Designed miniproteins, single chains, continued (5). Designs and how they scored, part 36

Each design is a single chain, and the fold is of that chain. pLDDT is the mean over its residues in the fold that is shown.

## One batch from the design tools (miniprotein)

Design m17222
Fold by ESMFold2-Fast:
Structure m17222 (fold): chain A 73 residues (1-73)
Amino acid sequence: EEELLKEAEKQVRNLETLAALLPSLRPADREEVAAQLREQIERVKGLVATITDEEKRSELEARLEAIEARVEA
């Protein structure tokens, strides 16, 4: 369970880093990366939903929502 939390945090951090690069990419590359991000966000949401620590789960869920907002912008 602690390992799941650490993995979820790592996955969310990786998505945050990738999403932060979107504004600096060429339009064609941006759409490709955005599509990959949408797929990975869905997968990571599933992982975060398995976290038993309610406070940390809520924190990670909020971070995922922020990433989704960046992808949609």
Scores: mean pLDDT 81

Design m17223
Fold by ESMFold2-Fast:
Structure m17223 (fold): chain A 73 residues (1-73)
Amino acid sequence: MPSNNELVIAGIRHAVELLRRRASPEQQPLVDRIEQLGQELIDLIRNNAPDDEILAKAQEFEAAVAELVAAIK
């Protein structure tokens, strides 16, 4: 479980980094929000929060990513 959590955390961090590199200057505030939500999600995973709490934060992260993707197109 701990090793799987670290791989998931690495995936979240890499996703945020790629979004930051691909977003326009005007979209950086959306990337900053996604980064904050990603960090909150990482903290919940590291603290072994209840699955419902982790999933709720993951849904917020997903919604923010969808908002950025819609803004790019």
Scores: mean pLDDT 81

Design m17224
Fold by ESMFold2-Fast:
Structure m17224 (fold): chain A 87 residues (1-87)
Amino acid sequence: SAELEKLKKEYEEAKKKYDEYLAAILGASTQSEAEQLAAAVAAMKTDPAAGRAKLLALGRQSNAEYADQAAAYAEKMEALKAKIEEL
């Protein structure tokens, strides 16, 4: 349906922005923080709230603005997934 296509496109655009901000955080992080960033990303897939909290904590070391944006797009992606699954 046109609605499903629109939601999928919005999800892909949100994912692109999410990946972009994660790359910016990783680029500003030390190698010792890379594993913590990976754990925060993994946590966000199973518990978005806990994942966002970990990402924000890491962002304070690297760039809080990038962490805030990444968390916001992750939340948007989860909302869009829920809408797609209802169709």
Scores: mean pLDDT 74

Design m17225
Fold by ESMFold2-Fast:
Structure m17225 (fold): chain A 81 residues (1-81)
Amino acid sequence: GLDPEEAYRDSLESLKRGVVMEEGDLRSIVNGLIRAGHNEMAAELAEAAVETHKRNPLYDEKRNKRIIDTARSLAERAREA
């Protein structure tokens, strides 16, 4: 599969440009980074996803809230790892 560090760089750049991420892709990349020992990168990506999804609510309110809650949970997990 894609190298976790490459996935992190590409995803973080997209989030900084205001492009929202699919929930499954966010979970996959963040968990991949944690497994690789890149906990700081994982936390940064998840935190960036929270901010981008808050600014660009592309989905309905319920779905958008779920994705933000997932991103917050992933960020907390990465910070505690």
Scores: mean pLDDT 81

Design m17226
Fold by ESMFold2-Fast:
Structure m17226 (fold): chain A 94 residues (1-94)
Amino acid sequence: SEMEELARADEIALEAVGQSSEADRQRFLDALGAAQRAVSQVPQSPEAEQALVDAAAPHVREAARLAEQGDLKGAVEHMIEAYRAIADTARALA
């Protein structure tokens, strides 16, 4: 399924984030924290969940592609963009 493919891409991208510099990992964690705070303000619905997934999916897939090529910095930047997209979408849905 698309969700299973996205979950695999997320796993690959997160492994690359874990192998990146301390500074890049911190930037990722900051973006993740901001997204988690924004999502906490969104009423739970299947439509909202799908919108958040759709916002993140292209960035997560690109991060995984770059990770598979050994581009750890590219993977981190796209994972940061994925969580920024989640945060922006969540703010629009709140």
Scores: mean pLDDT 89

Design m17227
Fold by ESMFold2-Fast:
Structure m17227 (fold): chain A 78 residues (1-78)
Amino acid sequence: MEEKLKKYEKEAEKYQTEADRHRGDPARAVELYEKALQAYAKAVTYAREISPEKGEEYQKKLDEFEARLAEYRARLAA
């Protein structure tokens, strides 16, 4: 479980970093943030299997990713 948690967390961080590099291209940034969000959602699932506290911590981070994606979508729509 911990190995899968770290795998998906690392994958999410990679997509987030790539999205930040493409901030000048909002459409591309949104696509990459969506991939990061999907990877991080999987990480939350495995975190919950480790402990309730870790699951809660990772859920808060997932909420932050969702907020960031919403921000980029708003910029794309404007």
Scores: mean pLDDT 79

Design m17228
Fold by ESMFold2-Fast:
Structure m17228 (fold): chain A 62 residues (1-62)
Amino acid sequence: MELSEEEKEGIRKYFENAAAGKIEPNVAFVKKIQAAAGLEEDGVITKENVEALTKTAQETLV
């Protein structure tokens, strides 16, 4: 099932805010998305991986 535009925007803002240090992300959730993206499952959101994590989350989350 495809995510709505509002859900995709929410995911984008979540990762942007986490990368900026404005919120503390759920480490288990971040690791799950990193696994889906084929990235190292360290639970850390960086400026380099935030775009890949956002796109993967928007494509795989329901």
Scores: mean pLDDT 75

Design m17229
Fold by ESMFold2-Fast:
Structure m17229 (fold): chain A 111 residues (1-111)
Amino acid sequence: SAEEEERLKKFFEALENGDKEKALELLLTPLEKDLDDPNYLRTLLHYAAEKGDLERVKTIVEFAKENNLLEILSMPDKEGKTPIDLAKEAGHKEVYEYLLKFAKENNVPLK
């Protein structure tokens, strides 16, 4: 969605400006808190993985690793789907394979 894309843009702007606190807020806060919204429990990593944006996915997970937040790789959305699940279902093979390898190398438990 346009809101998800704007949030992704703000995340990268926060990284460029060295605003770690804002970058962490944008990464961890679910896009919507309304239980009926399709974006409920979706994070920035869910969005980037579903879009197949490999370079942005890499930047997000590397930032998460540096900040001891690798749990974002295993966070389910309201349908129980992780970012890895969304990349696979959308057919984004390179993103899917990258996330699987990253999770394995960093001992992140997958559902």
Scores: mean pLDDT 78

Design m17230
Fold by ESMFold2-Fast:
Structure m17230 (fold): chain A 81 residues (1-81)
Amino acid sequence: SEKEKIKEKLKKIREKLDDVDSLTDEDLERIISELLDIAEKLGDTKTINKLIALRLMLIAGDISKEEAVRELKKIVEELEK
């Protein structure tokens, strides 16, 4: 089902986020894009706005990788039903 596919994707994203030292800026951008797709499918406008803001902060260099990973982990938890 769609819900099962979303849960599996979120699990894989969480596992990637647990290895902060191995994450590149390109990996973070891909994770944000995947989470945006999930949030859009769920109609979660609040999470969409958070992800867009986080992407802009990463592009601008206004946020550290470690802080971005912490925020992404919170978003993954919020998207889990």
Scores: mean pLDDT 84

Design m17231
Fold by ESMFold2-Fast:
Structure m17231 (fold): chain A 74 residues (1-74)
Amino acid sequence: SIEEKAKEALEELEKMIEEVRERLGDSPEAQYLITLLRTEKQEIEELLKKGELTEEDIDHIMKKAREAVEKAFA
């Protein structure tokens, strides 16, 4: 279901936030990424509450999150 996919995405975003804190500390890059990931988490939660969340929305948000984190850790 969309609710299950949303839950999985939100859990993955939380894990990304924790990993960014651990690897990048208090750097400006860490602050930027954490803000980005929190914003993406809020977007999923808001769309889910409105009943407007799609699988395409989740895929798009998660792709952006993963790419940003991977680039920062490279």
Scores: mean pLDDT 86

Design m17232
Fold by ESMFold2-Fast:
Structure m17232 (fold): chain A 68 residues (1-68)
Amino acid sequence: SKGIVLEASKTSITFKDLETGEVHKGKVMADLGSGGSIVRDEKTGEGFGVVPGASTAKKGEIVDVTKL
């Protein structure tokens, strides 16, 4: 699915899912820059792949989100 970045750092990415309107705050577990990040939702523990990764994603950017 698609998400919009609300906040991004090397340790965390917060994004809004554009299908559901839900906001996820993910802890960065692994970051490959433009190649993507593996993040874990801090509330649910669900894993997501996010492309581009948290270190390169900018506030307001559209990202590709894959539930792991």
Scores: mean pLDDT 80

Design m17233
Fold by ESMFold2-Fast:
Parts: structure tokens; sequence; C-alpha cells
Structure m17233 (fold): chain A 82 residues (1-82)
């Protein structure tokens, strides 16, 4: 039950990271790219904690962690290209 709250927080941060990445790509802003990396990494860490606390949410939390890692990698590559 506690893990479900962390899972929700991870999902919100993952969405925030994706929005920041999309804004960085559209505007060429290194600041948005850095924000996307930070939000995505925080989402990954919270999702992994949620999976440890709530085994029933593990599969969903693992997917959020994987998607967050992809967002972080894309955002870091974008920042390096700017």
Amino acid sequence: MEGASLFSAAAILMIGGQVSLDLGERTGSATFARDAVGDARAARDLARRAAELDPESKEKADRIAAESDEIAARAAALEAAL
C-alpha cells in the first residue's frame, strides 16, 4: 500500500521529465534537458523503491523505471548535442 504512493509519485516525475525533454527538443534549451535528466532519475529511483515495498506493483514500477532511464539517456544526449 505504501509502495502505491511512491509508484504514483514516480509516474508523475516520469511525465514531468518527458515534458521537459519535449520542451528542450523544441526550444533547444539545455536547462530543460538538464531538468528532464533530474526528473527522470528521481522517477527511476522512486519506482525501484515502490517495487521493493509493493511486490504487486513491481511489474508496473519496473516499466516506469525503464521508461525513466530512456528519458534520462535521451535528455543527456540532447544536452551534450547543445
Scores: mean pLDDT 82

Design m17234
Fold by ESMFold2-Fast:
Structure m17234 (fold): chain A 117 residues (1-117)
Amino acid sequence: MLKILIISDSEETLEKLEEMVKEAAKEVGLEVEVLKYLLSDSDTLYEILGIAYENEVDAIIVTDEKLQEQLKKAKERLEIPVLLIPESASDEEIYEAILRFLKELKEGTAKRLEEIE
């Protein structure tokens, strides 16, 4: 079973992504546990990564643009695979990216930082 942390500044986005991750996991034949984190303006990248490491999460999915820029700058220090989802992405693009990311996690080939192009 893989633990996946979803981070967003919107509860609606967190719920939507949890459903997509669970559906994609079922398609890939993977058991997942989804953890949700509602991002606040006071949260630091250090605190968020600390929560991920303490909870032994296997992967992180992020939709917040500010946090995405911080993660890109910290790419070489990331110990957990991260999927960055831009706010402009369609539901179809998001689902396909999650599906690909979960397949890569299952195979052990996931990159430290993945972006939807």
Scores: mean pLDDT 80

Design m17235
Fold by ESMFold2-Fast:
Structure m17235 (fold): chain A 96 residues (1-96)
Amino acid sequence: MGISDRDRAILDDILANADNMSYSDIMRRSGAISQADVDRMIAAYGIDVSRLGHQGRAFAIIVVIRFGRDAGQAMVDQYIDDLMQNGIAAMNRRLF
């Protein structure tokens, strides 16, 4: 993956702790990763983020890396649908 060593270390730390984190926790910690490296990861993994605002993109990366592209993309799509139907309640759920 063509990201900086600093941003890779942040990503690896989030992935190691993801089981104990909510969507909001992952989104907040992922904010330390540069926007340029988030954009590279989205492109490299072929993640469909057309339905996501800026805040959801880091979440999509973590889910796709953890569960693989196809399963992770399906989880992202399901979570977007949950956000559209249930709003704030969905944001407070744990991912794993």
Scores: mean pLDDT 69

Design m17236
Fold by ESMFold2-Fast:
Structure m17236 (fold): chain A 72 residues (1-72)
Amino acid sequence: MSRQQALDLIARGRELVAQGQREIARGRKLLASASKEEIPAAIGEVLRGIGLLTEGELLIKKGEAILAELAG
């Protein structure tokens, strides 16, 4: 595994975290103005965003672990 591969994983993870944060914000905004019929869709958007955050954090952790192995 190369340092570049580790950095690429961290970069992809950061993009997923940013995307997840945007989806959570969008879902929360939808919830603030949602009709009863729209609430499940807005909740789904928040949950999708949380999933992307979790996936992104795992990729960052994996990339950081690779960098740590290369450093020591």
Scores: mean pLDDT 85

Design m17237
Fold by ESMFold2-Fast:
Structure m17237 (fold): chain A 75 residues (1-75)
Amino acid sequence: DELKKEGEKAYEEGDYKKAAYLFSLAGDQALKEGDYKSASESAKLAAEALKKNGDTEGSEYLLGLAEKAEKLAEE
């Protein structure tokens, strides 16, 4: 939760690289805890931050991971 909040603050401040990093850490933590829904949400936020930072390929990769996490959350 703290990592996600820090990521949201970084995003609002225009530090998209830092936001992507913090959201990625939040997603990894959620994944390790078996919280696939939160992992998917964090991956989508990280993907948006990467897209804002000009990393379209990284954004698309994370969106693919978010879709996989969503499917795991529904199993």
Scores: mean pLDDT 83

Design m17238
Fold by ESMFold2-Fast:
Structure m17238 (fold): chain A 64 residues (1-64)
Amino acid sequence: SRVEALMEQMRLHVDHLRSEGYSKEEIIEELKEMGRRILSLIDDPEQQAQLQKEIERLIKQIEE
């Protein structure tokens, strides 16, 4: 799905930021900004809701 493809891109970006030595806090801030931009491009409210939940889940995983 489009949501799955977007989440894959976000996970790859997280891996890249980790490899470059960014902190958890910096990675979370980048994900919040990226997520806001991506959500603004989605017209389907069901896809927006699913993507928002997946982004929140990814952020929680990074915080652990």
Scores: mean pLDDT 83

Design m17239
Fold by ESMFold2-Fast:
Parts: structure tokens; C-alpha cells; sequence
Structure m17239 (fold): chain A 64 residues (1-64)
């Protein structure tokens, strides 16, 4: 199943970011809530705030 089709995709990406030290767990929880729980929404908020690069998001998605 593609990552984007998973109901837990946003949480998995956020957890991977925390594990890599790119964001804190507290930031991850807030970003998931702000994104509405969607992977697309999470990616947009992360990129808009400059917390990650498109390359870092791609690497994390590829690892999941």
C-alpha cells in the first residue's frame, strides 16, 4: 500500500522526523493536529515552516 494511502502515514512520518532529530515529539504532535492528520497537510506545514527540506521528506517516505 502506498504511504499516502495509509491512515497512519502522517504519524509515521512525524515519528521518523523525531527519531532523526529534525523535530521534537511535542512539535510532531502539534504539526499532526495542525495538518488535520493527513500526510499532504503535514508535508505542507513542515515545508512552509522550513522544519525540513523536500529531500528529507523524500528520504523518510522512502524508508517507510
Amino acid sequence: VPLADRPDAARLVAEALVKRGLITQEEADKLIEESGGTLAGLAKVLLDRGLVTPEQLGEIAASL
Scores: mean pLDDT 76

Design m17240
Fold by ESMFold2-Fast:
Structure m17240 (fold): chain A 88 residues (1-88)
Amino acid sequence: MAELEERFRRLRAEVEALRAEYKANRDTMSDAQLQALRDRLIRVSDELGELFRQAVAAGAPREFRQEIIFLEAEATLLYMDLYIKLKS
């Protein structure tokens, strides 16, 4: 449990850092920079999916599983913003 909580904290910090980077630089970012940020976000999303499966297998509390789902939703929204920006 503590290991899963530590991994969640690291993934949350990474999503927050990616969001901050995008918010600060979105108007000056090249397509290559936006694609690189999107690729990093896809990897974080994959890791959140793995963490969720591990949390379910470990019998983690519902509240913890919900936190993972909420963070995945935030990552998905950021991904969609990046996708739209790349298509503009």
Scores: mean pLDDT 85

Design m17241
Fold by ESMFold2-Fast:
Structure m17241 (fold): chain A 103 residues (1-103)
Amino acid sequence: SVEEKVKEVFPEAYRYFLLGDYEKAYELIKPIEDELLKAMTPLAKRYFLKAYEEGKLYRETGDGRKIKVLPAILIFKEHDPLLAAAVMLGFIYGLLGLEVPEL
């Protein structure tokens, strides 16, 4: 399942994310990206889009004080790995300037 694939990939991708290596974090999650995007619940889509806007703002300003959504990854990673991955992917999309697909 997509949840099992997320559980395999997420720990290593999240490690690079925490190190600020967003390109490497994206590289690791990219093989499951389409499946993850399609599996997002309405709640996960809202968190993805909020993380996207904050990642975009951080790319444009360099101001980490406006990043409010990232603690959600820590809260959700043990109980809702798909939601945690959606938050991380959304932030990466915003920060790397990737186009948001139709959700």
Scores: mean pLDDT 85

Design m17242
Fold by ESMFold2-Fast:
Structure m17242 (fold): chain A 120 residues (1-120)
Amino acid sequence: SIEDLVREALELAREMLQKVDELLANKDKYPDTVKRALEGIRDELRHVLDLLEEILKSTNKEKQIALAEEVRDILRSIIDTLERLIKDYPEYAKEFSELLEMARRLLDIVDKILEELKKQ
């Protein structure tokens, strides 16, 4: 169901946010450019969580589609940022690759939400 997919997306987005917060807790490990990028990803993930919660609360299909498309656009931005961080900071590639894999999985779930909404 759409509800099950949105709940799966919420769980994964929360896991990603926790991972970013763990990385930011070690702030002295990272250059300022990396810290700012991670803070940006954290803020974007908080916005994703709010949008996914709005999808669950909405009974309007057009609104659910618009919200899911906004989540998709934010996730694409996060993916682009993580790919750049992996390229520019290979010493942190493990942590950023784990986040990138999670972001790609979350995007796949959101694409499935959009497909199911458009079938209704």
Scores: mean pLDDT 90

Design m17243
Fold by ESMFold2-Fast:
Structure m17243 (fold): chain A 81 residues (1-81)
Amino acid sequence: LEEILKKIEELAKEIEENKDNKEKSKELLGQMGVLTEETGDSELVRLMFEAIGAFDEGDYEKMKELLKKIIEKARELVEKA
């Protein structure tokens, strides 16, 4: 779980760094989606699908806010484990 959290944080940072590269950002969002599904947490998976939807709509401000919520939720899961 801690390893998954670390990878999610790294991917979120890479998405921020590559925000102008839509192809790379989409690839990184897909990788984060796989990791969130591995946690089995339905709220985390839902937030991830919402972030991908925001990206597809070009709403990068909403995507950034959702990525922040994903990191916060993943940290909660580590604390409760």
Scores: mean pLDDT 78

Design m17244
Fold by ESMFold2-Fast:
Structure m17244 (fold): chain A 96 residues (1-96)
Amino acid sequence: MDRLERILAETPEEKRAQLEEVIAFYRKAVDIANEKLDEARKTVKELYEKSQSREEFLEGLKKWADEQLKQANTLEEKFGIALALYDALGELLREK
């Protein structure tokens, strides 16, 4: 049983429906993040290789994120994009 299923089982019955909606939101955001992860990885690696400074790298990331967020219609999509970028950055730092 995953951590979310355990949390739901420990939640008082009167709050369970609200928590189920939050879990559904989180799972959908994670699914979107997984779909965006390859694109985020490629963008992060290309920007890191081409950038000569921290400032150039971060400006490039902001531009990509802004373009993705302009196409996002839901909070799940916006969170998914943020999660994909966070994971791609973490992966870059682990590969150094």
Scores: mean pLDDT 81

Design m17245
Fold by ESMFold2-Fast:
Structure m17245 (fold): chain A 81 residues (1-81)
Amino acid sequence: MEEDIERIAEAMRKAGFSDEAVESAVKTLREAAKHIDEEEFRRLVEEALERIERASPAEQRRLFQALLVRAMDLADAGRAA
C-alpha cells in the first residue's frame, strides 16, 4: 500500500500538482487504504496510473480526482464489512 501511494504521489508531482495537493492526496489515500482490501487497492492504483500515463494534462487532473473519489467510495463500502 505505501509503495502504491508513493507511486501516485510521484505521478502527481510529474503532472505539475503542488506539494500541498500531493500531501493532501497522500493523506486521503492512506485513510482510504485502511478500509480497502490490499489487492483491490493495488489494482485501483495500477489501473489509474496506466490511464494517467496515456492522458492529456487536463485528463490527468480529472483521473487523479476520480481515483481519490473512487478510493473514498470503496473505503465507505469496506467499513461496513
Scores: mean pLDDT 81

Design m17246
Fold by ESMFold2-Fast:
Structure m17246 (fold): chain A 80 residues (1-80)
Amino acid sequence: SEAEELLEELEKKIEEAVEKGLLPKEKAEEFIRRLREAKTAEEFGEVARELLLELYKGNVPQEEIEEIKKIAQKLIDALQ
């Protein structure tokens, strides 16, 4: 489904942030698990907001954060 493809794309971007040393692997694994376990668009949105905050704290480039935010918003829309 479109939601599954968007989730996979989001997970790949999270993994890229870990590979660049901008997000701890343990935190990335927890966010990926929580995103997969989210049952509603609201629950997913809450996890995505926390993820974006951690990326800001980790000094992930603004362009990458905006790309991740766009993918997350598309996924929230697909879950409604």
Scores: mean pLDDT 85

Design m17247
Fold by ESMFold2-Fast:
Structure m17247 (fold): chain A 78 residues (1-78)
Amino acid sequence: TIDDLLQRRQDLRRRLQDAIAAGDVESARQALDELTATSLALIDLLRAQGQMTDEQAAAARRSVEEERERLLKEIDRA
């Protein structure tokens, strides 16, 4: 469900921040990969349920890609 995906995103963001704080680059990259996949799945589900237009979904996917690139740079600096 949407609520399950939102909860998973919150849990993955916590794991990611904990891994970055610990300097655990491998765990941080794994958490980011799972966070990216979960965010894209949420966008697809919202689009399928009519809560997003195709245009809104495309913009949301670009935002996820931009956030991923920014977070990868943070991980590489940790």
Scores: mean pLDDT 86

Design m17248
Fold by ESMFold2-Fast:
Structure m17248 (fold): chain A 80 residues (1-80)
Amino acid sequence: SQALELVRQSSEALGQGDVESAVQYLRQALTLAGASPELIEEAARLVRELGRAMAAGDLDAELEHARRLGELLTQAGLSL
């Protein structure tokens, strides 16, 4: 699935600290999955918050933002 490949690329970019590339890949994945503009914007916000938590070493915030992002991906039919 192209959408799942884009989600993987988003995760890889985020792991490398490239938050804006992570947002771009995720926006494309969610668009292919037919997600609403509101869901896409919320997911982009969560990716940026997750990136900030990772940079700060805030594991509790990282886990919470990752959990919320996972819920949104599941709602879009992109279960990992």
Scores: mean pLDDT 86

Design m17249
Fold by ESMFold2-Fast:
Structure m17249 (fold): chain A 97 residues (1-97)
Amino acid sequence: SEQEITREAYMLIAEVTTLGLLYSEVVKLYEKGLISDEEAISLLEKLRDRAEEVIKRLEELLKQTKNEQVKKELEEALREAKELIEGIDKKIAELKK
């Protein structure tokens, strides 16, 4: 139903925000010397994998929803999730040097 699509959309949008906050916390722990390069890479790879799964589902919901406001918020969340993956990939590359 459209209501179920809308509910799932907002739950995934909230998850994009949460993944971004988790990324920031992993970086802070690393900068404080509380986790190793290997631990940071492992955590970032898990965040990246989840972000990719969220992106795929957001793209599916965009094709299904008829609500223009939900479409705009899904497009915003997709942009944020893709930017998050770019940030994660850059950080992993830095840590592997």
Scores: mean pLDDT 91

Design m17250
Fold by ESMFold2-Fast:
Structure m17250 (fold): chain A 73 residues (1-73)
Amino acid sequence: SSIQDKAARNSRLLKEKGKEEALKKVRLYYGQAIHYHQKALANRDNPELQEKYLKKAEEYVKKAEKVTEEALK
């Protein structure tokens, strides 16, 4: 999925640049994003609960992207 693709790309970039601390944080945040995204898919028939989990997934994606962006400056 899009989240897994971002996780793979950004983890590779951070590893290539030797950004070990950022890599650990990004792995944790993308792991949480994937977890909540899967919860949203499992609750497709419950729009309110699905929206809650999708918002959590997006929150963690944004945290991972911010850490990646800051580390690659």
Scores: mean pLDDT 87

Design m17251
Fold by ESMFold2-Fast:
Structure m17251 (fold): chain A 130 residues (1-130)
Amino acid sequence: SLEEKRLEVLRMVERLARELPELVRRFTRLLEAGRLGEEFQRIVREAAERLNLSEGDANLYLRLTAAVRLALRNERVDVEELSRRTRLLPSLIRFYFREAIEDGEIIREKLVEFLRKNGVSDEVIELLEE
């Protein structure tokens, strides 16, 4: 189901934040800076190897984790702005985070509720905010 696909993403976001917090922070910084060269690709490969994922899946899950990190920094953020910062299609952001979206914006309060509802601990949410 669509809910099962969202749960898989939330499990991977939780795992990336808990198991690889420094790697996630480095990835988010490079992504925001538009530095998609060799260092960025090495981070994707490292995450893929450590979580036993394809590079494509690791890249997707890292970008979705970066989207969560960036959305948690603001009370509200436009889906279109978050799309530009993460280089995810707006449709993917709307698909995975629909419960946190109002009027084309991700609402921090709703995102936190969505994460908690789906088993992401407050300790992991704090790591995502760092």
Scores: mean pLDDT 89

Design m17252
Fold by ESMFold2-Fast:
Structure m17252 (fold): chain A 113 residues (1-113)
Amino acid sequence: MKKSLEELIEELEEVYEKVSKTLSEEQQELLSQVVLIIKKALEARAEGKSEEEINKLIEELVKQLADSNTVEQLKELVKILEEMLETEELSEELREIIEKVIEILKKLIKERE
């Protein structure tokens, strides 16, 4: 494979640093929590876990993030993540995880409205 776990984490951190320059401190803290979720998902993938196990891990971590934040903060986070997918050149592996995080966040927002 062309990209290692270390290369994917480096790409993720570079994108986070770039995007964070446009965000408030509160928005940076929200995005940093998603970055941690993505890192854990990438590590699970590198350990050879199945897609089902990785998806369950992402769902549990996103639910924990949602339980710690308001619906308004979660809506803002979705906007940040969607903008990041549109403006940043991300590897397919990172895009897939971010899209999954957005899907789960949108579901949790709807359940809490």
Scores: mean pLDDT 85

Design m17253
Fold by ESMFold2-Fast:
Structure m17253 (fold): chain A 103 residues (1-103)
Amino acid sequence: MSAELQAQMEAGVYEVYAASVLTSTRRLREELEREGLLSPEIAELVDRLEAKAEELIRTAQEVIANPSDAALQARLKALHEELQRLSRELDALVAERRAEAAA
């Protein structure tokens, strides 16, 4: 496999991951709105997650168009790590707020 093809395949995997995060995050927002748990803090974190997922999708598309660009590949990896961190932060905050509401 060429290095360019490998970079394009990796970018495709990251794009699918980010699309899944967007879908899950939008569903979670709707659930939290129905539960009355969509606080400004949670809404801000949801907005940040959506923005980072969209940025990752755009960067993945840039890597697919320019598969030899090492700087784009590094940016894609950094965005993936940020998205994973924000996702964990949102999950923890939502779990805490749901536990408080059930008490």
Scores: mean pLDDT 87

Design m17254
Fold by ESMFold2-Fast:
Structure m17254 (fold): chain A 63 residues (1-63)
Amino acid sequence: SMEDKIAEVEREYAERVQQLVEDLRRRLAQAKSEEERQAVLQEGMQRFQAVHDEAERRIAEIR
């Protein structure tokens, strides 16, 4: 069903977000300067946005 397909997209989205959060936390802990920290945050924000946009696009295609 459409509901099952949407649930699958939401599940994959949640898993990807969790992975991104864990990666961001690890990278921030490893950052040696404010410049590196800002770069990590900027990259993290871009990756979160891309994952969000992909999930929304997939859900729109199922509708």
Scores: mean pLDDT 87

Design m17255
Fold by ESMFold2-Fast:
Structure m17255 (fold): chain A 79 residues (1-79)
Amino acid sequence: ASAAELFAAVAEATRASVGAPAEEAARKLIDAVEAAGGTVLSVEVRPAVRSGRPVWEVTLTVRLPDGRVLTFGAGIPLA
């Protein structure tokens, strides 16, 4: 899988996780990465506030088949 394919899969899983509990959001992101051919090294989901609105701050670290490691960051609205 390409980095672009991994990113697209994570972006879709992130959108599907809006309003979900942290554990469920983390599981969906891990599943999306593995399905797209990546290896999840870590995923961290924490509650945060952005511009007065609650979000999940997500940090996802993934190893590509070529051995490179990428880190993604996203904010998932809780509403």
Scores: mean pLDDT 75

